# Designs tried in a protein design run: designed miniproteins, single chains. Part 79

Each design is a single chain, and the fold is of that chain. pLDDT is the mean over its residues in the fold that is shown.

## One batch from the design tools (miniprotein)

Design m2751
Fold by ESMFold2-Fast:
Structure m2751 (fold): chain A 99 residues (1-99)
Amino acid sequence: SKYNEEAVKIAEALSEEQKKKLEEKWEELKKKWDEFVANTTDREELLKKKEELIIEGIAYAISLLPSEEEKEIMYKALLENLSFTEEQIEKLEKLIKEL
């Protein structure tokens, strides 16, 4: 896909500040996941929390991109490579708009 090739170039062009923000966000999300897993054994709740954190991480990564064109390319590349449901897409789009 054209979007996949362009998305890779966008990711490689990220500044050191953007990379640091992504690493800090990943550490935040990992901590939230570890704390949730320590208190929850219900499979359905675990799957819902994993989905929530993945969508939050993706939305944040897209929000760091400097142009609307780069955000659109990354978003389309992710939709092509990840099997999102319509509900998951709506949640992702809402978070991107709010960031």
Scores: mean pLDDT 81

Design m2752
Fold by ESMFold2-Fast:
Structure m2752 (fold): chain A 64 residues (1-64)
Amino acid sequence: SMQQRQDEIRRRSRELGIQASRLGNDRAGALAGRSGVLARNSRSQSDLDRAEDLLRRSERLLEE
């Protein structure tokens, strides 16, 4: 469901935000934070797709 997808993105956003903070990666943290806000305020599946894209970008920055 849309709500389950929102909850999952928000959880991942928090986890990535904590990781980014520990590593001092401001860009990754900003992307994770924006993803969480977008998921919380989402009104469409398209908004959730955008939130997931932000999470993937955050994850890629933390992998490097």
Scores: mean pLDDT 87

Design m2753
Fold by ESMFold2-Fast:
Structure m2753 (fold): chain A 86 residues (1-86)
Amino acid sequence: SKVVEEIKKLIEKAKEYVKKKLPEDSPTHQIIMDYLDLALKSVDTDPQKALAHLQKAARIARRFGLDDVEKELKKVIEEVQKLLEK
């Protein structure tokens, strides 16, 4: 659906932002990217599960003090929630 494609686009933007902000060899980079990939895999079948994975990525960013990454992920989460509300 159009909604699913918009959500995928938002998650891909989040992935590009993380790649730009965190070193490639960072364990935190790998953990956050893994959750974003899980979100992408889930979006077609269970958008709420995709949202849960995005929320986990944001909490990891918060736990490791990655303020810019956390803020970007929260913006993506809010946009995804907006798309799923109606």
Scores: mean pLDDT 85

Design m2754
Fold by ESMFold2-Fast:
Structure m2754 (fold): chain A 70 residues (1-70)
Amino acid sequence: MEKVEELAQKAADHAYELYKKGKSPAEAFREARRLIVEEGKKLGLSDAEIRKAYTLAVELFTKKLKEDEK
């Protein structure tokens, strides 16, 4: 469970950093998805856990974007 949450946070942080460096939100999400799949496989996560990490990462990144607009 902790590995899924850590991966989601890492991916969301990576996406936000790419966004700050000039990538669009869509491009940042695409790179975050690639990171989740690659790191998830290395961590031995199941397809369901990888899916959960992606869902959490999307939610975390969207929250960061909304906070950045304020």
Scores: mean pLDDT 80

Design m2755
Fold by ESMFold2-Fast:
Structure m2755 (fold): chain A 78 residues (1-78)
Amino acid sequence: MELSEEENKKLIEKVNEIIDSEKNAKTGKPIKGLFSVVPEKPGMFQDAITGEEFDSNNDEEVEKVLKKSTEELLKELS
């Protein structure tokens, strides 16, 4: 897929909005934030679904993690 930096950010925001409306079946709590900042590594994000860490300034890493995370989320919720 061809994603610009802006398109990638918008996609992440939309996925986060969808997740935020869902409840985690195991905890019964809303799923919040597909990506979170890693406190011990400034500038790094962690995917909440797969647990993979990636550089938020690297568009290619963000795109790869987003695709994998979205696919795993669909498997978990299906």
Scores: mean pLDDT 59

Design m2756
Fold by ESMFold2-Fast:
Structure m2756 (fold): chain A 64 residues (1-64)
Amino acid sequence: MEEDMLAFARAVLPDDATAEAVVAETLALWERERDKFDPSKGSEAEQIGGIFEERVRAHFAAQP
């Protein structure tokens, strides 16, 4: 999962540092939400993937 996220981030983001930061932010947000994990909203991998997609989109939305 983490390696797959990092590979995708490297493909779409401008550099490795940005890709690593987005993956780290995704995992930090998941740790914060773990106590509120709801299986009806999908698997852990699906929920982590959703956070990752949101962070990638936020990065592009913040660019001038």
Scores: mean pLDDT 73

Design m2757
Fold by ESMFold2-Fast:
Structure m2757 (fold): chain A 94 residues (1-94)
Amino acid sequence: MEELKRIKEAYEAMEKGMEEAKKVIKEAGGKVTEEARKAVYEGYKEAAKILGFSEKEAEEFARAAADAANNSLSEEVEKRLLEAEELLLKAEEE
């Protein structure tokens, strides 16, 4: 069950990034700032690396999540974030 441990650590990295982004957004009066985007980027990049994704894949994954956060009211944005989470969860099933 080492795979479950890695998935949990990756999920915690993503959650930490999202919580930090939410805090920054709240402090900015509801605006998605560059600091919020960076928090999402770093959390998702770390999560992907924990799961064994290449640095290029991790960077693309993290960039997509950060870009999604910047457009935070569109349904498309929410779908991208959910797809990112689903990919990390599916890595456990290999």
Scores: mean pLDDT 69

Design m2758
Fold by ESMFold2-Fast:
Structure m2758 (fold): chain A 59 residues (1-59)
Amino acid sequence: SMDDIVALALEIFGESLAGLSLEDLVVLLLTHPELAKLLQDMPMEERRAIAERIREAAA
């Protein structure tokens, strides 16, 4: 689920997610093999929605 992806991203990157743009956040997530596999097949709108959820959760 999207919540599971958000939780995984926070566990892996934590503080590195703070202060990033949505675009930079998506790029960072794609550097991790497990997250890249989940995100690479998603349309851009869904990647953006996940990035927004991560940004809010990291704040």
Scores: mean pLDDT 79

Design m2759
Fold by ESMFold2-Fast:
Structure m2759 (fold): chain A 61 residues (1-61)
Amino acid sequence: SRAEARAALANAAASSTSVSTARTAAHDLMKHEGLSPEEVLALAAEVSPELAAAIREGLAR
């Protein structure tokens, strides 16, 4: 669900500020929940602008 996806992103952000961790969380949600990159970025922005930036950077690589 959207709430569970957002909670997973929030947990990843709380555990690490690394782009690698953010990218892994984003890819996991895209694979398992079928979310688009844009949907993951929107959820990340709800958690923090820093997380959204880290995911955007991670997905660009």
Scores: mean pLDDT 76

Design m2760
Fold by ESMFold2-Fast:
Structure m2760 (fold): chain A 67 residues (1-67)
Amino acid sequence: AKEVYKELAEIAEKAGDRYASLGTPEGYRNAALAYRAASKWYRLAGDTVKAEEAEQKHREYEAKAAA
C-alpha cells in the first residue's frame, strides 16, 4: 500500500517538474497542483521529508503563477 502511494507521488512530482520547466504562468499553475498532489501522496507513503519538499514547491510555484 505505501509503495503504491510512493509511486503515485513520484509520478505527480515528475509531472510538476515538467510543468515547471515550461516557465509560463500556466505551467506554474499546473506545477503547483501536481506538487500539492505529490505532497499528499508522500504523506500517505510515510515520507514526511519528501512531502515537505513537495509542499514547499507547491507554495513556490503557486506564488510564481500569481506574480
Scores: mean pLDDT 85

Design m2761
Fold by ESMFold2-Fast:
Parts: C-alpha cells; structure tokens; sequence
Structure m2761 (fold): chain A 91 residues (1-91)
C-alpha cells in the first residue's frame, strides 16, 4: 500500500538523519533536508504539490486523518520516529 511505502521511506529518512547528526549537521541543514525529503516523497507517491503537502500537514496536526495525504504523512512520520528511537537505543 502507499501507507506502507511512506512508512518505509520514513524509516530510511530516520537512518539518514541519524547519520547527518553524527556527522555534525546543523539544525538548519536538518530542517532543509527534512522538508525536501517530505516534499519529494509525496510528489513521487501521489504527485502532490507543495501547497497540498502544507494542507495535509495542517490536517495531520489537527488530528484529521480523513485526508489521504495526511494518512501518508502520518505513516511517514511514524516510520521516522520508530527508526530514530531504535538507533538512539543502539547508541
């Protein structure tokens, strides 16, 4: 499913961010990377525009998962957080 693909992409993002942090990446570099990868994900999976991604993010923050894009972002963020916790426990 698209949610499973988003979840796996989130886990891959978590691994990459962990490497960047260990290499001394700044908060600004991390924020840019996270935003770029999120936009790339939704463009690749469903052809979403930046504006559609921003609206989906707003809905996700409000707990509204009726939007299919918000569901994909939720799965993506879940994968990211779960991988981040895993890697931090191994450190």
Amino acid sequence: SLEEKAYERGKELGEKVFEMVQEGASEEELERFLEEEKLRLLKELVGASREEVEEAERKLREGDLSDPLAKLLYAYEKGFHEKGIELLKES
Scores: mean pLDDT 83

Design m2762
Fold by ESMFold2-Fast:
Structure m2762 (fold): chain A 85 residues (1-85)
Amino acid sequence: MARERAAELFEEASKKAREHGLTPVSGALEDAARAVREGADPQTVANLITAASLLVVGAQIEGNKEAADEILKLVREASRLVDEA
């Protein structure tokens, strides 16, 4: 169940990114959700989470702080569940 919940959280974060016009962030989070759901190699999942997080930090620097903070909260929870699985 932890893997499925983590994928759901990445999907929710992707949806929030899309709602705020952060298309690259949304795509990266969808890739992370897919990798988690498919049981990809832990290194691959970690790399995708890192890439998505860097894009969110970029959005925060560009002034989308409130959206970025909400997205990072979901990504942090999802990452914790991946580590627990």
Scores: mean pLDDT 81

Design m2763
Fold by ESMFold2-Fast:
Structure m2763 (fold): chain A 91 residues (1-91)
Amino acid sequence: MDEIIEKAKERLREEVKKLLETADESTTLKQIANEAARKVLESLSDEEIKAIAEKIRKENPNDEYINSMSDEGITYEWLLKEALRIAEELE
């Protein structure tokens, strides 16, 4: 579980760095985060997506919204939030 999460974060950081290198002054951090999250999601296996989604549901047991989402949807939302955080750290 933790290994899957750490690998996903590492992939996000790599994608964010690449996108920042090619970004112009008009490119928003939200655009960078969205693109990085999408690319990482596409690189994940069904097993990795399920593992990430299960961890998020376990951490949010009383959140009806999270518990109603698909595994892919939950994983994407998590990747997006993490990518935005990484983009803000790297600027």
Scores: mean pLDDT 79

Design m2764
Fold by ESMFold2-Fast:
Structure m2764 (fold): chain A 120 residues (1-120)
Amino acid sequence: SRADRLLQRFNLKFSTEILNILDDAIKNKASLEEVIKNVIEVVKRNLGELAAEAKRAQLSREELEYLSIQYEFIAHATITLALETYGKAMGLSSEEQARGIEEVRKELRKGLHQKLEEVL
C-alpha cells in the first residue's frame, strides 16, 4: 500500500540517520545530552517530512492510523537499541539510559500526535 511504501522509506531513512549519530557520538565521546538533542532533531525532521508525504499521498484515516502506529513501534525500537548501545559503549548507568530513551520517546509521541493529526 501507499502507507507501507512510506513506512519502509522513512524507517530506512530514520534508522540510517540514527546509526550515523550513534557512530559519531561513540567516536567523539559525545555527552548523553548532545546525543538526545541530535536524536530529537532527527525525530522532528523525519516526522515533518513523513507528514508532508502522507498529505501528498492523500492517505485515508485508516492508512494514517496504521502508519502512525507502525512508525511509532519501529522508531521506538530503533531509539531504544541505539541509546542502549551508546550507553554501554560510554559506560552509562541503566538509569541514565532509561532517562534518555524516555525523553526521546516523549518527543516522538508528541510529534506523531501533532504532525499526523495535521494531515487529517
Scores: mean pLDDT 86

Design m2765
Fold by ESMFold2-Fast:
Structure m2765 (fold): chain A 64 residues (1-64)
Amino acid sequence: ARQEALKATVLKLTSEALKKGEFNLDEAVRRLQEEAGLSPEEARRVAENIATSLKAIGVKVVEG
């Protein structure tokens, strides 16, 4: 259940960022907490990992 929610949220965040060409780190942290039930610390770590991968393929990463 938790792992499936996390995978679904990560895929959704990644697909939206690819369509927009931009990834909002703070929005991702909030959505990981709300949709996947992660702690603030775990949500930030997961969001930063997504951001690193997206930067490697040319997606702009922003905060705010």
Scores: mean pLDDT 83

Design m2766
Fold by ESMFold2-Fast:
Structure m2766 (fold): chain A 92 residues (1-92)
Amino acid sequence: MLLHKLVENLANGDMDEAVKTLEELKSKEPELYQELEDAVLCYKSPVKNKSKCKKLNGSKTAGKILLLSEIYKFPDTKTFFKLLGKVLDKLK
């Protein structure tokens, strides 16, 4: 699962592999890529992105991210989304 590989790369600090995994995810699973981008925007500016935040509430992807963050010992979900935001910025 590309999401699992992405979380593992971020947990290991392997930013180059995280970028490659996210590019592959954008190509193969564009709906999941959009959900991840929306999640980063929601965490960065929740008031401006209220509609994106609503779409993520209760999503299976959000639940998987929380579980994987716990398995890979991220201090919190905010740290995960901060690192993911840095990877997304490299793809722009």
Scores: mean pLDDT 71

Design m2767
Fold by ESMFold2-Fast:
Structure m2767 (fold): chain A 98 residues (1-98)
Amino acid sequence: MTVHYELEEIEVDGTYTLDFSGDGPTLRTELVLKVRTDQTYEVWELHPPELRGPVLLKTGKKGETVVAVSGGGALRLKTQGNKGEKISVEGTVSLHYG
């Protein structure tokens, strides 16, 4: 699965959530995100509220970076910047079955 996100205007402390899930018995879900931005960003893994809170996976600088993550597949992209700054996110998912 490939998912593309593009934002034309960002308010300070903008937040995006990416959810990926597989059907049937999946041993592991791996996500690879490419983030392109002119501002600082964070990538968080979201855990079920009944188990634990979010976990910070990556902080990013300006420009393009690649983040790989495995697990439940619920991710949050959080960014901060000036009004009018842009961010683009591309993602892929790989499912591993037992």
Scores: mean pLDDT 52

Design m2768
Fold by ESMFold2-Fast:
Structure m2768 (fold): chain A 72 residues (1-72)
Amino acid sequence: MEEELERGAIEVALAVALVVHRETNPEAAEHVRRALDALRAGDLAAAAEHVREALALEPDDRVLRVALERIE
């Protein structure tokens, strides 16, 4: 239950970041989309890597930083 709840929280955080960046920074949004795909596939290492790539483009995004901390 705890791991499923945590993954759900991370998924919601990434979905919010995707919506926020989709219109303003489509490159960062593409990395967030890939992170969501990896998370849904259960590949936490790939999800973390894609979130780091999004953070390189959006370093001040607190939602992405929190999502990365929860994945790692």
Scores: mean pLDDT 80

Design m2769
Fold by ESMFold2-Fast:
Structure m2769 (fold): chain A 90 residues (1-90)
Amino acid sequence: MEMEERLAERARAERLAAGESPEAAEHYAEALRLAMRAGRAYAAGRLEEAIRLAEEALEELRRAAAAGSALAAAEVPAAEEAVRRFREEV
């Protein structure tokens, strides 16, 4: 949990340093928090929780892209494919 928050804070700071808006940076940081929580749920065998968190992470990534994050926009196709594949496995 503490490590997740530190990584999310770092990601937000990096997006701001790259010239992204505070709105885009915060959505990107939230996507990272949710993706890390999804990974932990998956590792623990909580598959329903993992897919829900992964879908929430994808939605936050899309919000970051809509707010002007070019990095988030570039990452959306791969994230969509990962979520689709995960749904097919469960």
Scores: mean pLDDT 85

Design m2770
Fold by ESMFold2-Fast:
Structure m2770 (fold): chain A 97 residues (1-97)
Amino acid sequence: MKASEEQVAEARELLEEFTKKMLKIAEEKGLSEEEKKEIEKLLREGGEKILEGLRTGDIELINEGLKLVFKAVDIINSSEAVSLAVGLAISVIALSL
């Protein structure tokens, strides 16, 4: 089922807060500017795919977006980042129902 405009707006806010938290963890871990730029790019591209998948009901597109998010999490290499990403995935899946 495709998400409502209100659910898509909620997902956008969740993705924005998630991105801020991920970049904070990357900064605190002392990751390079190049690594932080790659993380930001992956989270932006992943977020765009998740939001479009929610709008259209395209579960494969949501899954592709989540794969990009988890690739960013792997670069950060933090248990806190993994926990936040799992929470995001659960929220996104709930919004897709």
Scores: mean pLDDT 85

Design m2771
Fold by ESMFold2-Fast:
Structure m2771 (fold): chain A 72 residues (1-72)
Amino acid sequence: MKEEAAKKALEALPKEASEEIKEAAKLYMYDEEKGERELVRLLASSDDETAELIIKAIEVTLKVKKEMEAKA
């Protein structure tokens, strides 16, 4: 289930998202605390354009996680 959730989250991420953003989103699906910390760290160090991509990645990742939890 966690592996499928991570795959769905990665597929739903913006194509413009960097590998660091994709890795942080994937980490969030396996380890929520570590993934959240990495996403916040990336957001804090980002310019406005990159911050928009990270926010979009967070929204998508949360949506996928909520959908997978609702089906469990």
Scores: mean pLDDT 76

Design m2772
Fold by ESMFold2-Fast:
Structure m2772 (fold): chain A 63 residues (1-63)
Amino acid sequence: APAAEAAAGARGTAAHQRVVDRIKELSEKTGIKPEEVKNKVIDYLQAGPGSLDKAFELIEKEY
């Protein structure tokens, strides 16, 4: 279980919030659990050059 402890990390807060919101939306559309969607996004980013937008597109298309 990852502990969200950020002492001075405010730069990534906005980006992270948007990702969480996007995952929720995708989860509702595809019917997949939010945690599952997050795992897929991470897996894709690890294999690719790192493109959140592209990862989401692939996940939606795959479903």
Scores: mean pLDDT 68

Design m2773
Fold by ESMFold2-Fast:
Structure m2773 (fold): chain A 66 residues (1-66)
Amino acid sequence: DRVEAIQRLIKELGLDNISYEAADIALEATGGDVEKALEILRELLKNYTPEQLADPEVVREAVEKL
């Protein structure tokens, strides 16, 4: 369940740190691999603020650069 996977990522990283859109984009980039999506989101949080990661365009560009 994609929604359950997204909720798991948000719970792990914190609602204040990761948006639903950021979690969804990371899952899409990893083909639904929650563990790899978690690694991507942790990497993004090193270089981007939660406010920047609330913008889907910023998240897509950041994931593309990884």
Scores: mean pLDDT 80

Design m2774
Fold by ESMFold2-Fast:
Structure m2774 (fold): chain A 86 residues (1-86)
Amino acid sequence: LALAQYLADEIIERLKKIGYKDIEVVDLGYDPERRLAYAVVRAKKKTKDGKELDVEVIGIARTRPDSLAPENIVSDLVAPVVLDVP
């Protein structure tokens, strides 16, 4: 839970910096079998032509059994969210 929320918060921050609005966390979870935390975030962006673009970003972070730091981050629709915690 905490790791999935941290991933969602990072995605939200990245989306805000690139101009997305109405950012909503849709789903959070952790798969202990695959050791994956995931977050699904939806956002909207208004283009110069007045169109609204709806996007959905899926963030995935792998954890080590001996560490809470995520090692690998995958982003589907937006630039990669990097969560390098020493």
Scores: mean pLDDT 62

Design m2775
Fold by ESMFold2-Fast:
Structure m2775 (fold): chain A 88 residues (1-88)
Amino acid sequence: MKAEEYIKKAREYLEQARRYLEQGDNELAKAYALGAITYAGLAAREGKLEEAAKILREVAEIFRELGDDVLADHAEKLAREYEELARK
């Protein structure tokens, strides 16, 4: 799969996570947000570090709205690591 396809999948999962969050389905919101992390990670491995970092920051906001500060902090840490790698 091309890196751009991983970014598209990550964004699709992110949009589904937001939709389920708005509907009050916190279980599905969390599941789709975790899927977005997975696809963002795959895109980062293919060199889409800046785009993956942006997605991870949006995922962190979803976890904060869910009250899951541990997963929010994890997503923010990954975003910072990808931003640092993109500068090298």
Scores: mean pLDDT 87

Design m2776
Fold by ESMFold2-Fast:
Structure m2776 (fold): chain A 99 residues (1-99)
Amino acid sequence: MAERTRKAAEESMKKAFELAKEAARKLFGEEGEEKVKKVEEEARKSSLLEASRILGEFTTELEKKAIEEGSKEIRETAILAGASAGMALIAASVLELGE
């Protein structure tokens, strides 16, 4: 089994959630942490591929909100979270096709 690909997907997912938490907390405060928790719970109930898609969609919404707030720093964090979610999606896709 592709241990390297699974580890890459898991590490990218972890990084994406870490950056998403940072962006969400800066944009929404305490409510931001609750939003991320809900996304994590939804992702936990899904396949790794579906979880990566859910997280990617969430990071896109964080980027839009950062643009609306005019925060370049938060926008950068949201973009980096989205990039990590995209990497997790690619790795998860490879795992699913490798069965």
Scores: mean pLDDT 82

Design m2777
Fold by ESMFold2-Fast:
Structure m2777 (fold): chain A 91 residues (1-91)
Amino acid sequence: SEATDILVDGARRSAELFREGAETGDRSLMQEGADLMEEAFNEAGRLGGPSSPELVRLHQQAVDAGRAGDGRRAAEAAEQLAELVEEAASK
């Protein structure tokens, strides 16, 4: 669905920004990743996308870690969120 695609794409792009920020020490990339993650999560939610306590927790972990400058932890949470959504969408 459109909501699923937005959430998966957003989470994977956020993870890339978080990993690059962690590798380069660039906190601005980690802030951009957190912003993108929040935008994707909110837009997917508005479209009636998947929602579960696990998704909410992974989203919160990705944003909080990214804002705190822990790009590796943020990337891991965002990647786990994308995988969970992709698994739920597979028929």
Scores: mean pLDDT 87

Design m2778
Fold by ESMFold2-Fast:
Structure m2778 (fold): chain A 76 residues (1-76)
Amino acid sequence: AAEELERVLEELEARLAAAESFEEINELTLEGLKRIDELIKEHPEIDPSVIREAVIRFTAAALRAIGDLIDRELAA
């Protein structure tokens, strides 16, 4: 259960880091939140603290991806 959540997070984080546009980041963010929600519903035994940490981690990765795009635009 927690291992599956970790795998999904690693996959989503890698895709966010590879994203080349705001549109791609937005789509990945929506997809990621949906996947996390479905996983939580399938695994009610997952500790709420683990869920909180996962959501924070994913959100931070999305914000970092946005920041990286802005930095590249400003540097160009």
Scores: mean pLDDT 80

Design m2779
Fold by ESMFold2-Fast:
Structure m2779 (fold): chain A 80 residues (1-80)
Amino acid sequence: MLDELAKKLEELAEEGIKKSNPGQQAALRNYLGMVEQAKTLDEETRRKALRAVAENFYKFAEQMGMKELAEKAKELIEEM
């Protein structure tokens, strides 16, 4: 369900924040804000918004060398 996908994405962002420097933490908090905003959308638009956030999160994690976080984000995208 979309609520479960949003929760998993929030958990990944929070895990990233705990393992990140201040600059990386700012970007990850921005992703948490995007997930929260997605919850206010209708089901179809919310699914698309959550997918976009997950894809951007995956790219960020890859670029920052957060391999475990990137793999978890990729798995979440594949479940969508």
Scores: mean pLDDT 78

Design m2780
Fold by ESMFold2-Fast:
Structure m2780 (fold): chain A 70 residues (1-70)
Amino acid sequence: SPVLEKQLEEAKQELEEIKEMDKSDPEYSARLLDLDIQLGVLSLGAAVLENRDLLDEVDELDREVDDLRL
């Protein structure tokens, strides 16, 4: 799905921008939460389409988001 592929690329770009932010910034926590929600929506879309490759990429991004929260 072109829409899900675009959303995946946007999520990857957002993650890279968040990695450059200061963790003490209140925007940091808000952006991580928004990204986590976006990845949940992507995961549901990928599951409906039975797209394992997209599910695997979303899982990797979710793990990176979790690592940034630690």
Scores: mean pLDDT 85

Design m2781
Fold by ESMFold2-Fast:
Structure m2781 (fold): chain A 78 residues (1-78)
Amino acid sequence: DLEKKTYEIMRKLQEETVEELVKSGVPESIARYAASLAGEKLKDTVARLVEKFGEQAAYDKMLPLILEEAKKIAQKIL
């Protein structure tokens, strides 16, 4: 099921993004908000990549993009 696979990849991307932001000194509440907002902005792109290239390829391609978007969001709040 494509929808379930996309959900699982989005969950993993957001969890990794929160972990990386917290390690960089971002408060957990801000990290979770930034990761959530970045995920919402990129979810359609993740779904398309999962459909075309599978879960692992979608994760590998999207991780740096969601991290950069979440970092930008966190910097605007801090």
Scores: mean pLDDT 85

Design m2782
Fold by ESMFold2-Fast:
Structure m2782 (fold): chain A 63 residues (1-63)
Amino acid sequence: SREEERRLIIEAASEGVEMLGAAAKAVFSSPSDREKYRAQMERELAEMDRLEEARRRFREAAS
């Protein structure tokens, strides 16, 4: 629906703002904040790897 499409756009924009905030914090803050930024990036990469692994397994099962 149009409402769902609008919600997805808002969520995407919110994610962009969060990434920008994390980057600024990593650049201008203490080493502790830099570690927090690394942890966030690691979580995002892990989620992407999980999705790719799931797609790989789906293709293998489909064959």
Scores: mean pLDDT 65

Design m2783
Fold by ESMFold2-Fast:
Structure m2783 (fold): chain A 79 residues (1-79)
Amino acid sequence: MAKAAIESLREAARAAEAGDALTAETHASFAVMAAYMSGDERILRLASEASRAIVEDPTSPEAIEKVREKVREIEEIAK
């Protein structure tokens, strides 16, 4: 499920870059669900932080970069 959380966050970032707030929020929600199913509280925390950034300002460059940063952190944990 860690891989599913990463893929959903990447899709959220792509949707945000395209200016599609609803799709970005939807993928961010799926990322949190996948992170929960991973059973790793660190992955859940990072996915939740990324999701909150998207929800607060779904198409901002700052939110997109925060999502990318959290994806990198989850990838290190999932090794």
Scores: mean pLDDT 85

Design m2784
Fold by ESMFold2-Fast:
Structure m2784 (fold): chain A 107 residues (1-107)
Amino acid sequence: SATVEAILAEIDALMALPSLDGDTVAAYTERLTALVRTLTDPADKREVGERLVEAIVASDSLPKRSVLLAALLVLDDRAIFDQLGKLGFDPSLPDFVRGFLLAAGVR
């Protein structure tokens, strides 16, 4: 859908930024969470959720992870929450990444 395309483009734009200040974090959080709230199709929610999890795991930036995690919590897809819980127990991931994924899976 056009909404999924817009969300994926916004995530890609966020990931391409070299650094984030507080104003940029707030702006991206507001835009991504607003777009994610418009999703109604479970397949669209899963596609966006999978991209958000991938971006969180791939990122070394706490501000970027904060934005992505906020969008993920708004998504409210049960299969993604189950996946987040499982990833939180993966010992190959850094402790702080596992902490974020577990927190996201708790609701």
Scores: mean pLDDT 75

Design m2785
Fold by ESMFold2-Fast:
Order: sequence, then structure tokens, then C-alpha cells
Structure m2785 (fold): chain A 82 residues (1-82)
Amino acid sequence: SLAEELAEELERFAEIAEENGDYELAKLAQEAAEAIRKKDYEKAAELLKEIAKKLKEKGLDNAAENFELMAEQAKKLAEEAK
């Protein structure tokens, strides 16, 4: 499912961020993945937007855009939740 794919991508991103010494991004990505697995898609969307903002501040505009798209996907999942 889209939610499973998002959680797995975030868990992978967190692993890479931690390996690169970016513990703040790793923590945010781990929290976002956990929020998705708990079906707290509104919290996930907020965390994904925070990641995107931090990536943009680092000059990683393409990565930031990808995380903005992930945030919109999480927001859509929140809207579809009963």
C-alpha cells in the first residue's frame, strides 16, 4: 500500500541520514515512519514538511521537493481515513 511504501522509504532515509551523521533528520524520518505505521497521517505530514524545510535550508532542493510530495501523500491518506 502507499502507506507501507512511505514508511519503508522513510525508514531507509533515516538509516542513510544516521550513517551520514545527520541525527536530526534521522530522528524526524523515524518519527514520521512511526506515525504512518500508527495511521497518524496528519502527524506524519507535519513531520515530512519539517524534513523538507530542513533539506531546503541545506540546499537539497530536489530532496526537499520529494519530501513535500510525500507530505501531500500523507495528507491525502489522512483525508481518506474514516
Scores: mean pLDDT 85

